# Ledger of designs, part 42: designed miniproteins, single chains

Each design is a single chain, and the fold is of that chain. pLDDT is the mean over its residues in the fold that is shown.

## One batch from the design tools (miniprotein)

Design m1530
Fold by ESMFold2-Fast:
Structure m1530 (fold): chain A 67 residues (1-67)
Amino acid sequence: MKISDEEIDLAFAAMLDGLGDVLEKQGKYDEAIKLYREALNLARRAGAPESYIQDLEEKIKELEKKK
């Protein structure tokens, strides 16, 4: 079985998104934003669903307002 780069990117995006959620709950907004931005870049590159990309963009925008 050949794992595509897109599948790897989506897996990393999901992992970074989850870690970002943990950091956000801890009030580590700068670190959470960095992880969400990395997840967003990977999701866009992998052709992730538009709803997922939008969710990451909204999370970044909301945290930027709290800094």
Scores: mean pLDDT 80

Design m1531
Fold by ESMFold2-Fast:
Structure m1531 (fold): chain A 85 residues (1-85)
Amino acid sequence: MIKVTLVFSPRSYIYSVEETREAYEGAVEGLRELMERGADEVEVEYKVSPVAEADRKENPELMAEQEKVAKEAAERAKKVAEELK
């Protein structure tokens, strides 16, 4: 039984949102391939790490964009997992 867990959390505001989006898109596509090849169980989580909470205090405006990208990626991953079940 193959179990896959994907956790999406906001990256630091020092990274570009485009780089973050590309990394998450790669993770979602990797998930699709794993499920097509026979992964039995997939869990998708969104959570804010303590590091991301600290970053939000330093620059809430830039972190809002990172949080948006992470949430969108988590929702896309959940939809992929649901479609392939």
Scores: mean pLDDT 75

Design m1532
Fold by ESMFold2-Fast:
Structure m1532 (fold): chain A 78 residues (1-78)
Amino acid sequence: SLIEEVLKLLNEARSLVDDLEVQVLLGMAELALAVGELINDPEFAKELTLRLLKKAREVVTNPEAAELLEKAIELLEK
């Protein structure tokens, strides 16, 4: 599923970074996806997750993590 693919990318990105800001943003993104499923509002969850991932991409310094975040963003924008 799309959610499983995005979560896999986020978990891989989290394993590559030790920056607290990036870790918090990615944790919030995972929570946003979970909440979207619980309240059956996937579009709101998608918008919030995209905003959080784009912010994480701006501040992340690890290039492999940045690439994984770009892939997650592309999957959600489709």
Scores: mean pLDDT 83

Design m1533
Fold by ESMFold2-Fast:
Structure m1533 (fold): chain A 73 residues (1-73)
Amino acid sequence: AEEAELDAEIDRAAEEAVRIYSTRNDGPQAAAEAGLPFVRLVNRYLKRHPEASLDEIDAVGQRLAARFAAARA
C-alpha cells in the first residue's frame, strides 16, 4: 500500500510538472514552476516520514525525475 501510494504520488507530480513545462515556452521560469510539484512531493514525504534520511529523500527525487523525463519523451 505504501509503495503504491508513493508511486501514484510520483506519477501525479511528474504529470503536473510535464503539463506546466509543456504548456510554456518560457525557459527559466517554466523550469522553476515545473519544479514546484517536486518540492511539494518531497515535503509531503517528509511529513509522513519525518525520520527519512537524505538518501531516502534523494531516492524519491530521482524516481520523480525519471518519471518526468519519461513523460516528456
Scores: mean pLDDT 74

Design m1534
Fold by ESMFold2-Fast:
Formats: sequence, C-alpha cells, structure tokens
Structure m1534 (fold): chain A 66 residues (1-66)
Amino acid sequence: MVYKVTFTGDVRKGIGTVLRLIGEPGVRVSLLAPNVYKVEFTGDEAEGEALVEELKSDPNLKVEEL
C-alpha cells in the first residue's frame, strides 16, 4: 500500500504521527515536497491498515492513496 500524506494543519501536531510511523517495521517514509510525504507499507497488511487509520484520524493530515 502507498499513500501521500500532506500536512494541512499544525505541522508540530501532525509530525508526531509521522515520526511514530518511521519507527514501524515494514514502513518507508520519503519526502516528496515541503510538508508532503510518501508512506509505503511493505510489512503485515492488517498492521499497515491500522497505521493508515491512525494517519486518517489526525485532523492535521490529509491522507490519499496513490
């Protein structure tokens, strides 16, 4: 699964969610543009789906599937 994550609100609040993902096995995060990140899930699908729901629940982030 591959997602584009854009910081649309307070970057300081949204960055905490993104930093949590960088520590997860099977997750790759890449910078596409200022405040825009590509997030790739290569590990367990169910665990990846749970992390995507965490991203979508953050009001400071816009999450789009690529």
Scores: mean pLDDT 76

Design m1535
Fold by ESMFold2-Fast:
Structure m1535 (fold): chain A 80 residues (1-80)
Amino acid sequence: SEEEKQKLAKELQELKMRAVNILDATNGKNSEINTLAKQLDSLLEEAQKALEEGDVEKARTLLKEAEKIVDEMEKLLEEL
């Protein structure tokens, strides 16, 4: 549904913002966080493409994996 696509698009933007905040907090200098950020970027690009193609199930799966990466980045930031 269009409503479901909009909800997933919002989740994608929220994950992007969370990652930006983490990278800003580390001045982009933490190599492990930088590696996770690259993996996240690839997943978010694939999720965006899935949403544009109407593959809501694929987008949902990719965003769930993206959220795990953001959670890991936040845990690493807490340990700095």
Scores: mean pLDDT 88

Design m1536
Fold by ESMFold2-Fast:
Structure m1536 (fold): chain A 65 residues (1-65)
Amino acid sequence: MEEEMERLIEEAERLLEEGRIEEAKKKLDQASRLAVLAAIQGDLELARKAGERIKELEKKFGVKF
């Protein structure tokens, strides 16, 4: 789960750097769903890390997901 979540976030960041906002949003939506699932299963640390990284990308690129 952590590796999959990290890969999705990294791919989203690359897509944002390329200006491919809609594709990046889809990748971050997938990562967000994994973060919610992790939180429900008690992995609050993994969920928090994913949420912080998604928020940093939103702030860095001026987009909201």
Scores: mean pLDDT 79

Design m1537
Fold by ESMFold2-Fast:
Structure m1537 (fold): chain A 85 residues (1-85)
Amino acid sequence: SERRVRAARLNTAAAGEAIEKMIKEGLPPSQLPGRAPRTVSDEELDARAARGMAKIDEAVKEGKVEVHYALDANGVRVVTEIKLK
């Protein structure tokens, strides 16, 4: 479903932003924000997800965070948890 793929992209973008904020502000691990903008184009959402993925990959590579993934009902990978190391 395109809607579920879109939700996964929003999840990735939100996770990247959460990691950047947690590292910058030293905040403890928290649940990802569930609020998603409904008016963003698919192309802009893909761009945001790509930026989020890059931030996640960099933070994990540097050993700053631990990120947990799960597959949704459609087999799409989503971020479920982020922990600061």
Scores: mean pLDDT 64

Design m1538
Fold by ESMFold2-Fast:
Structure m1538 (fold): chain A 72 residues (1-72)
Amino acid sequence: DKKEAYELAKEVLLEEIEFNKEKMSEEELEEALKKIDEIAQELVEAGFTKEQVEEAIKEREKQREELAKKLA
């Protein structure tokens, strides 16, 4: 389902931004938010399934937590 994949990708991207919100500059945050729709649409266009999007975000969440600990 293209709509389901798009909505999931968008939600996932928003969660990533929320996790990094305090570590991003205002400029980076604004750019990231503006690009959410474009990135989510590109993922769906590339044929990402709901499962692949979920897997990708879990990997990114772990990587960002590791980076957050290193930077903190």
Scores: mean pLDDT 68

Design m1539
Fold by ESMFold2-Fast:
Structure m1539 (fold): chain A 58 residues (1-58)
Amino acid sequence: SKRDVVRKATLSAKEVALARGESEEEANEIARKAGLAAGAQHGMPREEAEKVAEEALK
């Protein structure tokens, strides 16, 4: 599903950012942006992509 794509993009980006030595706060911000970008590529409204990304980071 489109939500699964956003969730995977968000979590993958967080993992990569943390591996690079970013703080948890910085990694979460990078992850949110990655989720939003994935959502946009799949025609998901920004507000829905934001909710999916935020839920993935909880």
Scores: mean pLDDT 85

Design m1540
Fold by ESMFold2-Fast:
Structure m1540 (fold): chain A 60 residues (1-60)
Amino acid sequence: MVTLTAEMSNIRKLIGAALRLIGELPEAEVSVTGNTLTVTLPDDPELVERARRILEEFRD
């Protein structure tokens, strides 16, 4: 398992990123704590790279 975290400045970005991750990556487990979004994925480089790109779209 691979865990990715990203901090985002506002709730709209957090919700947008979470919805995008859930929609694009059904294998992903997504959680939000404060301003931090945590994504846990299988050790699949393609899935990990896709998750990173989604998180980067919503980063400040």
Scores: mean pLDDT 79

Design m1541
Fold by ESMFold2-Fast:
Structure m1541 (fold): chain A 56 residues (1-56)
Amino acid sequence: EEEIREIERKFHEAVKNGDLQAALKAVEELRKLAIERGEYTPADDAILDTLRQELA
């Protein structure tokens, strides 16, 4: 749980700084953790797709 909070903090910090690449990396790390814990949802894919579009 603490690891999830740390990743979320990094994600929010990256978004506030406009660092879309770092934000995407944090979302990917969170997604992997969610899949491993069986908590993966379609919303995670939507966030990744949005960030990929903005990076492109």
Scores: mean pLDDT 71

Design m1542
Fold by ESMFold2-Fast:
Structure m1542 (fold): chain A 62 residues (1-62)
Amino acid sequence: LTERQKRVLEAAVKAIVEKGPEVTFADIAREAGLSVATVRRILKEMGINSVEELKEFIAKYL
């Protein structure tokens, strides 16, 4: 993973812990200090197109 991808994933883990099933890309963007559009682009580069796919990725690889 790139440093940029790691930052987004760490922010995602924190947001998921805080919000649980209601987590959104906006929550992740706030934690990462990035825009929602930037978070979506970084995750799309990893093949992740939804919050559900992101949760699956985290469960399998982190």
Scores: mean pLDDT 81

Design m1543
Fold by ESMFold2-Fast:
Structure m1543 (fold): chain A 73 residues (1-73)
Amino acid sequence: SAQAEEAKEKLRKETEEAVAALKNPEAQELIRRAGELAEEAVLLKLEGKEEEARRKFEEARRLAAEAYELELA
């Protein structure tokens, strides 16, 4: 749907900006993976699958946290 595509596009831009701010290639890869999981979560939420969406968002947050720990090392 147009609603899902708009949400994914916005999230993709946020992910690209986050990746561009990082210097560590492994951290960049983790943020890209977190972005992909967040896109899946947005789609699941739009389908009314709240619990599955929540799990994907939590997984994305864990990867993002790992990426920033790696960047700071």
Scores: mean pLDDT 85

Design m1544
Fold by ESMFold2-Fast:
Structure m1544 (fold): chain A 122 residues (1-122)
Amino acid sequence: SIEELLEKLDRLREKLKEEVERVLELLREGRIDEVLSLPMSVQLALLERYARGEVPESLREAVREFILRLVESLRGLDPSVIELFLVAVARVVLRDPSLLEEIEKVDPEIAEQIRKYVELLR
């Protein structure tokens, strides 16, 4: 269920607090390729922190670039993992609605799926 996915994202955020701090340093250095190579749990924890407004505004563009590059590779992942990423990105879009327009330019089908989750999360 969507509630179970949200609980999983919140647990990852709490568990991986220190790992996400290292990710914020990588983003500050523009090392987005390295963030994309990290375990999926860490990437999801970053997205949940951003969705909660717990990432500095100075890193907004770096997080957005990370999300757009993540969307480009999303179709190659396991379906259960894709669903969790779609929910995590939908939560980010609720905080930063302009991101959805940029995702739509990268992958219109993924943008449509994210939009459906945004409506469910209202």
Scores: mean pLDDT 86

Design m1545
Fold by ESMFold2-Fast:
Structure m1545 (fold): chain A 75 residues (1-75)
Amino acid sequence: SLEEIVEEVAKKYGITDPEKISALLSVLRTVRYLVEERGEDFDEVAERILKALSKIFDPKTVEAFREALERLRAE
């Protein structure tokens, strides 16, 4: 589930900030919707979102988002 991906990635990267955890879940839900319901390309959507996140979050937090997206792709 998306919640399991978020929990595992947050634990691995030491993310305890509720806002960052909520952002992880929101990003995964949005990407799944755009790919599965709208037929957008996963790699294009993921690259676009990660680029936007890199302007807001530090590099280690962005790495957590990247790993969460890779786990979503494997579903």
Scores: mean pLDDT 86

Design m1546
Fold by ESMFold2-Fast:
Structure m1546 (fold): chain A 75 residues (1-75)
Amino acid sequence: EADEYLKKGISAFNAGNYEEAVKYFEKAIEIKPSALAYFLLGQAYKKLGDEEKAREWYRKAIELGSTSPEALNLV
């Protein structure tokens, strides 16, 4: 389920496995789009150096109700 993929993505992110984190967050979004999942995907892309994709996902997170400082600063 979406929450399990978010959990796996967060674990991968904390371990520094950002490419794996992206895959899990993408799976979570496929099941249930959420501001948190979009924000976390943006964070993972930022860690991978993909600033353009990070901004795109932060934008989507804000549209769904994210209040994170990083996401708010990009809109």
Scores: mean pLDDT 77

Design m1547
Fold by ESMFold2-Fast:
Structure m1547 (fold): chain A 61 residues (1-61)
Amino acid sequence: DPNEGVERALEQARKAKEEGDYETAYRIAKFAYEAARRDPRVSEETVKRAEEELKEAKELL
C-alpha cells in the first residue's frame, strides 16, 4: 500500500527530528512528499501530512 509506505517514511522523519537530526528529517520528509505527490493511489490526506512534515522539517534547518 503506497499510503503505508509514505506513513512509514514520515515516521522515520519524525524520529530523526526528535533525535535532533534535522538534516535527515528534512531529506526523508522531502522524499516522502515527492513520492506521495507522484503516486495517484496516495490519498490527499496522506499528501497533506507529508507536506506538513516537510514544512516543519525545513523550518528546523
Scores: mean pLDDT 84

Design m1548
Fold by ESMFold2-Fast:
Structure m1548 (fold): chain A 57 residues (1-57)
Amino acid sequence: MEEAIEEAVRGALAAVAAGFSPEEAVQLTRLQFSDVLSEEELERAVEAARRALEEAA
């Protein structure tokens, strides 16, 4: 769980650095992890990514 959250946060930050918007980065995180994480785990990973992007702004 925690490892997946770290990967999601890292991926979202990398996406924004590559030129994607924060909303696009969050969508990419959902797509990347939707088949790997449970619904509850996915929501937690997306929430962590969203918070990290807000803190980085």
Scores: mean pLDDT 77

Design m1549
Fold by ESMFold2-Fast:
Structure m1549 (fold): chain A 65 residues (1-65)
Amino acid sequence: SVEEIEKKVEEEAAKVQEARKNGDRDALARHTKELAKLAQELMKAKGSKNVVVYYDEEGKIVVEV
């Protein structure tokens, strides 16, 4: 479901944020790749033609589809 994918995106985004905060390059690379994959899946599930992933002013990852 869309809701299940959204939850996975939120969980993976949190892992990317933590890895970036901790300077863990390996974890950052792994979770960034997974987040990109999940963002694409969310885009397809919602029937959107684009997806944007960015950091907000608080350093939190936002995914817009």
Scores: mean pLDDT 86

Design m1551
Fold by ESMFold2-Fast:
Structure m1551 (fold): chain A 86 residues (1-86)
Amino acid sequence: HMADDLKRLRDEIEEALKNGDSERLFEAIQEAQRVLEDYLAQHPDAPESVREALRLAKELVERQNPSRFGVERLIEALKRAEEELK
């Protein structure tokens, strides 16, 4: 279930951010990008919230050092995508 997968990824990102674990945080964001890309490839009519979450994840992965502000924006986008996919 996609909504459950997004919740798991969001929980991992939130925990890594809370613990200051930058390596785990980056790995979790990369996993979120992969999951979202795979979903959108199979569901091109998915809600805009899913596309926004992917856009934010890609931006963070492309940065050498993702900002806390950027990560918090991704967390909020993942929450929106979870709610719309339920």
Scores: mean pLDDT 84

Design m1552
Fold by ESMFold2-Fast:
Structure m1552 (fold): chain A 77 residues (1-77)
Amino acid sequence: MELILRAIGLALRAIGIIIDAESLGEGPLVEEAIRLAEEAVRKALQAMDTGDQSLVDEAERLIREAERLLEEARRRR
């Protein structure tokens, strides 16, 4: 149950990143942040299906990188 709850939380956080990124408009950093967040959603959903903790860890890494790129995009605009 713990893995599933964590995966759900990560998927929701990644969706929030996509919404925030879309509000910033266009640009390579925004596009890359959306791509990483979409990948994080895929990994989180796969983790819920397979029970693989490594996919949860990867989704978390992707979310952190997407958040970093969004912060950088905000600094450049």
Scores: mean pLDDT 83

Design m1553
Fold by ESMFold2-Fast:
Structure m1553 (fold): chain A 109 residues (1-109)
Amino acid sequence: RFAEALRKAAEYFREEGLPDEIVEILRQLADAVEASRGDTEAQSRILKLLRELGEVYASLTPEQKAAFDRAVERARAEHGLDIEVEKAPYLTEDGTYEERYIATLRLLA
């Protein structure tokens, strides 16, 4: 299950000593994914949380990014959950584009 894999990923992030903010985002993502069946509000929450995960990742130290990578590898190996963070164009309120991190989630077959 996708939500169960996300909850396990949150545990691994906590065990690696990552900030509580990133752990909480993963828990909220699990809840939103579980609620997303026929709920458009849950879908908008998922997109918001994926952006928030990317923003927190951008603020991590090199040591915290290494811990993030270890937690992600463990989630992928144990539960088939692939978490990626990539830069994407973002339109700001003043009409300019900037590169912002956004997370993507995949459940591997």
Scores: mean pLDDT 80

Design m1554
Fold by ESMFold2-Fast:
Structure m1554 (fold): chain A 60 residues (1-60)
Amino acid sequence: MLTVREFVERLSERLGWDAKVLAAALEKAGVDLDADAAAHRERLLASLPAPDQEVARALL
């Protein structure tokens, strides 16, 4: 099972983002970082710019 935290770390590594900043933004939006990333797939994808959504889909 891929957690939201693990998804954020992998996505940030691929895109050169700060994983801590993205994780904090998702927690503020009410996303549990220890939850299954697939269960939050649509919300996670909707929070990202369109070009980055393809990278995110490959990780989910």
Scores: mean pLDDT 78

Design m1555
Fold by ESMFold2-Fast:
Structure m1555 (fold): chain A 83 residues (1-83)
Amino acid sequence: MEPLTPLEMRILRYLDEQGDRAVTAAEIARALGVSQGTTSRHLKRLEEKGLVEKVKSNPTRYKAAPASKATAGVLRTVASELE
């Protein structure tokens, strides 16, 4: 129930753009121009919110949860109606 930070919203958008592809924290960090440590902390928060799925691999990979994909779709629809 904590509000999403702008960086967390950008992470969710990036993961949505990757579709079903699981990506590392380092790959996300590189794409967004932030440190891997910062990215990993925000990914943990997103996982706790149920917006990101953690794939148990080495290195650990992440992908958008179905709830995150639904939320991104709703945000686009709401943004189109609210202007």
Scores: mean pLDDT 70

Design m1556
Fold by ESMFold2-Fast:
Structure m1556 (fold): chain A 78 residues (1-78)
Amino acid sequence: TREELEKKIKELEEKLKQDPKDAKTWFELGGVYFQLGELEKAIKYLEKALELDPSDRIRGVLVGVYIVAGDLERAEEL
């Protein structure tokens, strides 16, 4: 539900205050915002996750979100 996603955002934002370099938490926030349809926020959090952890898993998810958002230029650059 939206309420469950909102609670998860608060928990993840609290984790980021404790450890702002935790790529996993940035990645999870990106996923939650994607589920909410907030594509620009999802991209922002996923880009930060990829910066901290340049893994193929994070890159692949970010490419998918760029495609859904219609940003084919950024998708092709990854």
Scores: mean pLDDT 85

Design m1557
Fold by ESMFold2-Fast:
Structure m1557 (fold): chain A 67 residues (1-67)
Amino acid sequence: GAAGGRAAAGEAARALAEGVSVEEVKDKTARGIQKVGGDAELARRGVEAVAEGDLERGAELLSQAGA
């Protein structure tokens, strides 16, 4: 849902701000979403949007992925 997408985007943004690599955040987020039956590819795209500074788009993509 929208709240889950916003929470996931916020977590990704915090990890990136703490110096975690974009690839590591993408892999961790995608694995988490895949474990709950979501779309790992959309999750990776959501993290990429967050890394580009677009938190709103990242949240939307992560929500669609199943966050």
Scores: mean pLDDT 83

Design m1558
Fold by ESMFold2-Fast:
Structure m1558 (fold): chain A 94 residues (1-94)
Amino acid sequence: DLVKKVEENVDALIEVREETNPDGFKYFEKGGEKYITYYETEYNRERPSPRKLVTKTLKELKREILENMLEELKKRNADQEVIDAVEELLEKYK
């Protein structure tokens, strides 16, 4: 199932983003929705810039990853079945 493989890749990318973030992710629930809070990933320790604190739902994070993945797949002229699987998963996280 291509949709399942795409979903697993999104979860893996979230784990990578959490590991590469120097402060990690904080998780919480509000109004039945799961949220994450983290500092922007563009922190440069050699040239520290003010980092913005970001708060979003887990669904919003997954949607952003899927949208970026879709754009990249279209640029690479990936197989239509893979593009369709990403679009289907985007509909799930609307």
Scores: mean pLDDT 75

Design m1560
Fold by ESMFold2-Fast:
Structure m1560 (fold): chain A 67 residues (1-67)
Amino acid sequence: DAREEALRLAREGLRLAREGRVEEAGKKIQEAADLLGLPNVRRAAERAAEEGDAVGLMSIAHDLLRV
């Protein structure tokens, strides 16, 4: 189930972002967005990871968990 896998990845990404592991968090959140077919969210996660924006990655992951 793509939704279940995406939620698992979003939870992992949220945890990694809280730990300050922004590169790894960004990759997990991008994978979750890809599974859900959300290209704008994927792009936002890419930018947040490039900028080292852990708070932005946490926000994106939290939004994905609400789907």
Scores: mean pLDDT 87

Design m1561
Fold by ESMFold2-Fast:
Structure m1561 (fold): chain A 61 residues (1-61)
Amino acid sequence: TEELLKQYKEAEKEAKRLAAQGKLEEAVEWGNKAIELAKQLPEEVRKELGIPEELPDARLL
């Protein structure tokens, strides 16, 4: 959990930095890694990171 959390934060941080620099392709790759790591984290940790506040898109489209 702790190691996964660290890897998640690193991946998210890299994705945000790359997106801020306009390197969207790399940012997407790091973002996908962060999402995969986040899915492996306990729900409590994901809530603290704001991840489980996903909105259902099926009715909004």
Scores: mean pLDDT 68

Design m1562
Fold by ESMFold2-Fast:
Structure m1562 (fold): chain A 73 residues (1-73)
Amino acid sequence: MEEIDREVELAFAILQLAVLKIALDHGKVPPLEEVKRQVDRAVELAEKYGTPEEVAQIRKLADEILKRAEELA
């Protein structure tokens, strides 16, 4: 049960970041505060449930999203 919940939470974190990146790349810019909130949550979930490799991948994606959002703000 707990392991499945872990995988689901990580999958949602990755999916949310991917959707957010796609939205930003296509000019659908959420408020910067909302972007930061979603990015922070995804990183927190990765740190809590992820392997070191998963954490590194999610942090990299999070950094790319924040940089893009700040450039568009």
Scores: mean pLDDT 77

Design m1563
Fold by ESMFold2-Fast:
Structure m1563 (fold): chain A 64 residues (1-64)
Amino acid sequence: MPVTEPATPEERAAAEKYAREQGLELLDAVIVTDEDGKRYIAAVVRAPDGSERVLVVPLEELLA
């Protein structure tokens, strides 16, 4: 089963920067670990039209 945990301040800051670079507002962020031990950030973001969506990014790519 995938495991969810809160993002650290550093991981959340990286997600916020990524969202801002795309013109999106970060609302929330959690870390998801899959059955193979690979970690992803699941970021809830708001688009300029007011819609909310989830971005899933490998943590290794976000922190590169």
Scores: mean pLDDT 78

Design m1564
Fold by ESMFold2-Fast:
Structure m1564 (fold): chain A 56 residues (1-56)
Amino acid sequence: MTPEQRAAVDRIAEAVRRGVEEGRFGDELNQAMDEATRAGASPEAVREAVRRGVEA
C-alpha cells in the first residue's frame, strides 16, 4: 500500500471510530471513502480500516 493509500484508509478508520463514538455516521465517512477510492485503496484495505475503527 502506498503512503497516500495508507493515509486515506487511516482517515476511514478515524471516521468510523468517531461515528461509533457519536452513535451515528455523517458526511465525514463518505468523504473518507471517496478519498480512499481516489487513492486506489483496495476493497480489502477499506474493510480492514472499518474494522480498525470499530475496534478502536
Scores: mean pLDDT 77

Design m1565
Fold by ESMFold2-Fast:
Structure m1565 (fold): chain A 55 residues (1-55)
Amino acid sequence: SRALLVEIAEAELRELAPNLSREEIRRYAEQVVDAALAGDYARARALIEEAKRLD
């Protein structure tokens, strides 16, 4: 389910970008999951790198 994928993405993003707020992590997790489900892996990767830069 999307909800489970978002939960997994939130856990991973908390490790990669520990200084982001919970709200920022959830927003990025939702966008990464939605991009991946749409097959847009380039966007998913770009969002992860953006989160890491903002950390």
Scores: mean pLDDT 87

Design m1566
Fold by ESMFold2-Fast:
Structure m1566 (fold): chain A 65 residues (1-65)
Amino acid sequence: SKEALLAEAKDQLENLTVSLKLMKENGYPQEIIDELIEDFKENLLSMGIPEEEIEKMVKEMKEKV
C-alpha cells in the first residue's frame, strides 16, 4: 500500500540520517556521503515515491547531518 511504502521510506531516511551523521563525525569524505544520498534517492524512486517528496526528505536530512 502507499502508506506502507511511505513508512518504509521514512524508516530508511531516519536510518540513513543517523549513519551519515556518524560518518561525518568519523571523517568520511563528502564524496562518499554524496554517493550514499544519490543511492538513497534512486532506491526511493524505484519504490514509487514521488520526486518532490524525495527532494523534501533529502533537504530535511541534510539540515540534520
Scores: mean pLDDT 84

Design m1567
Fold by ESMFold2-Fast:
Structure m1567 (fold): chain A 80 residues (1-80)
Amino acid sequence: MEEKLLEYSDKLIELVEKGAEFAPEARKVRSYLNAAYNAKDNKEKSIEFTKKAAEAARQGEGPFLPEDVRKVLEEAYKAL
């Protein structure tokens, strides 16, 4: 389980680095994924922020995400 969450965190950080654009309605996911990116050298913290982003997406921000980001966060939520 922890290995999959790290894999999803790495994929999300890569999408942020490639310039994924977030709608204003996805403000919580954007904030958590930026926090994960800033903590990319700390696996524990980037996983923690990825979990928070997955929860925020599930709680209503999912439809406002780019499809690639949304799919990874849906998989991350299932791994919680």
Scores: mean pLDDT 81

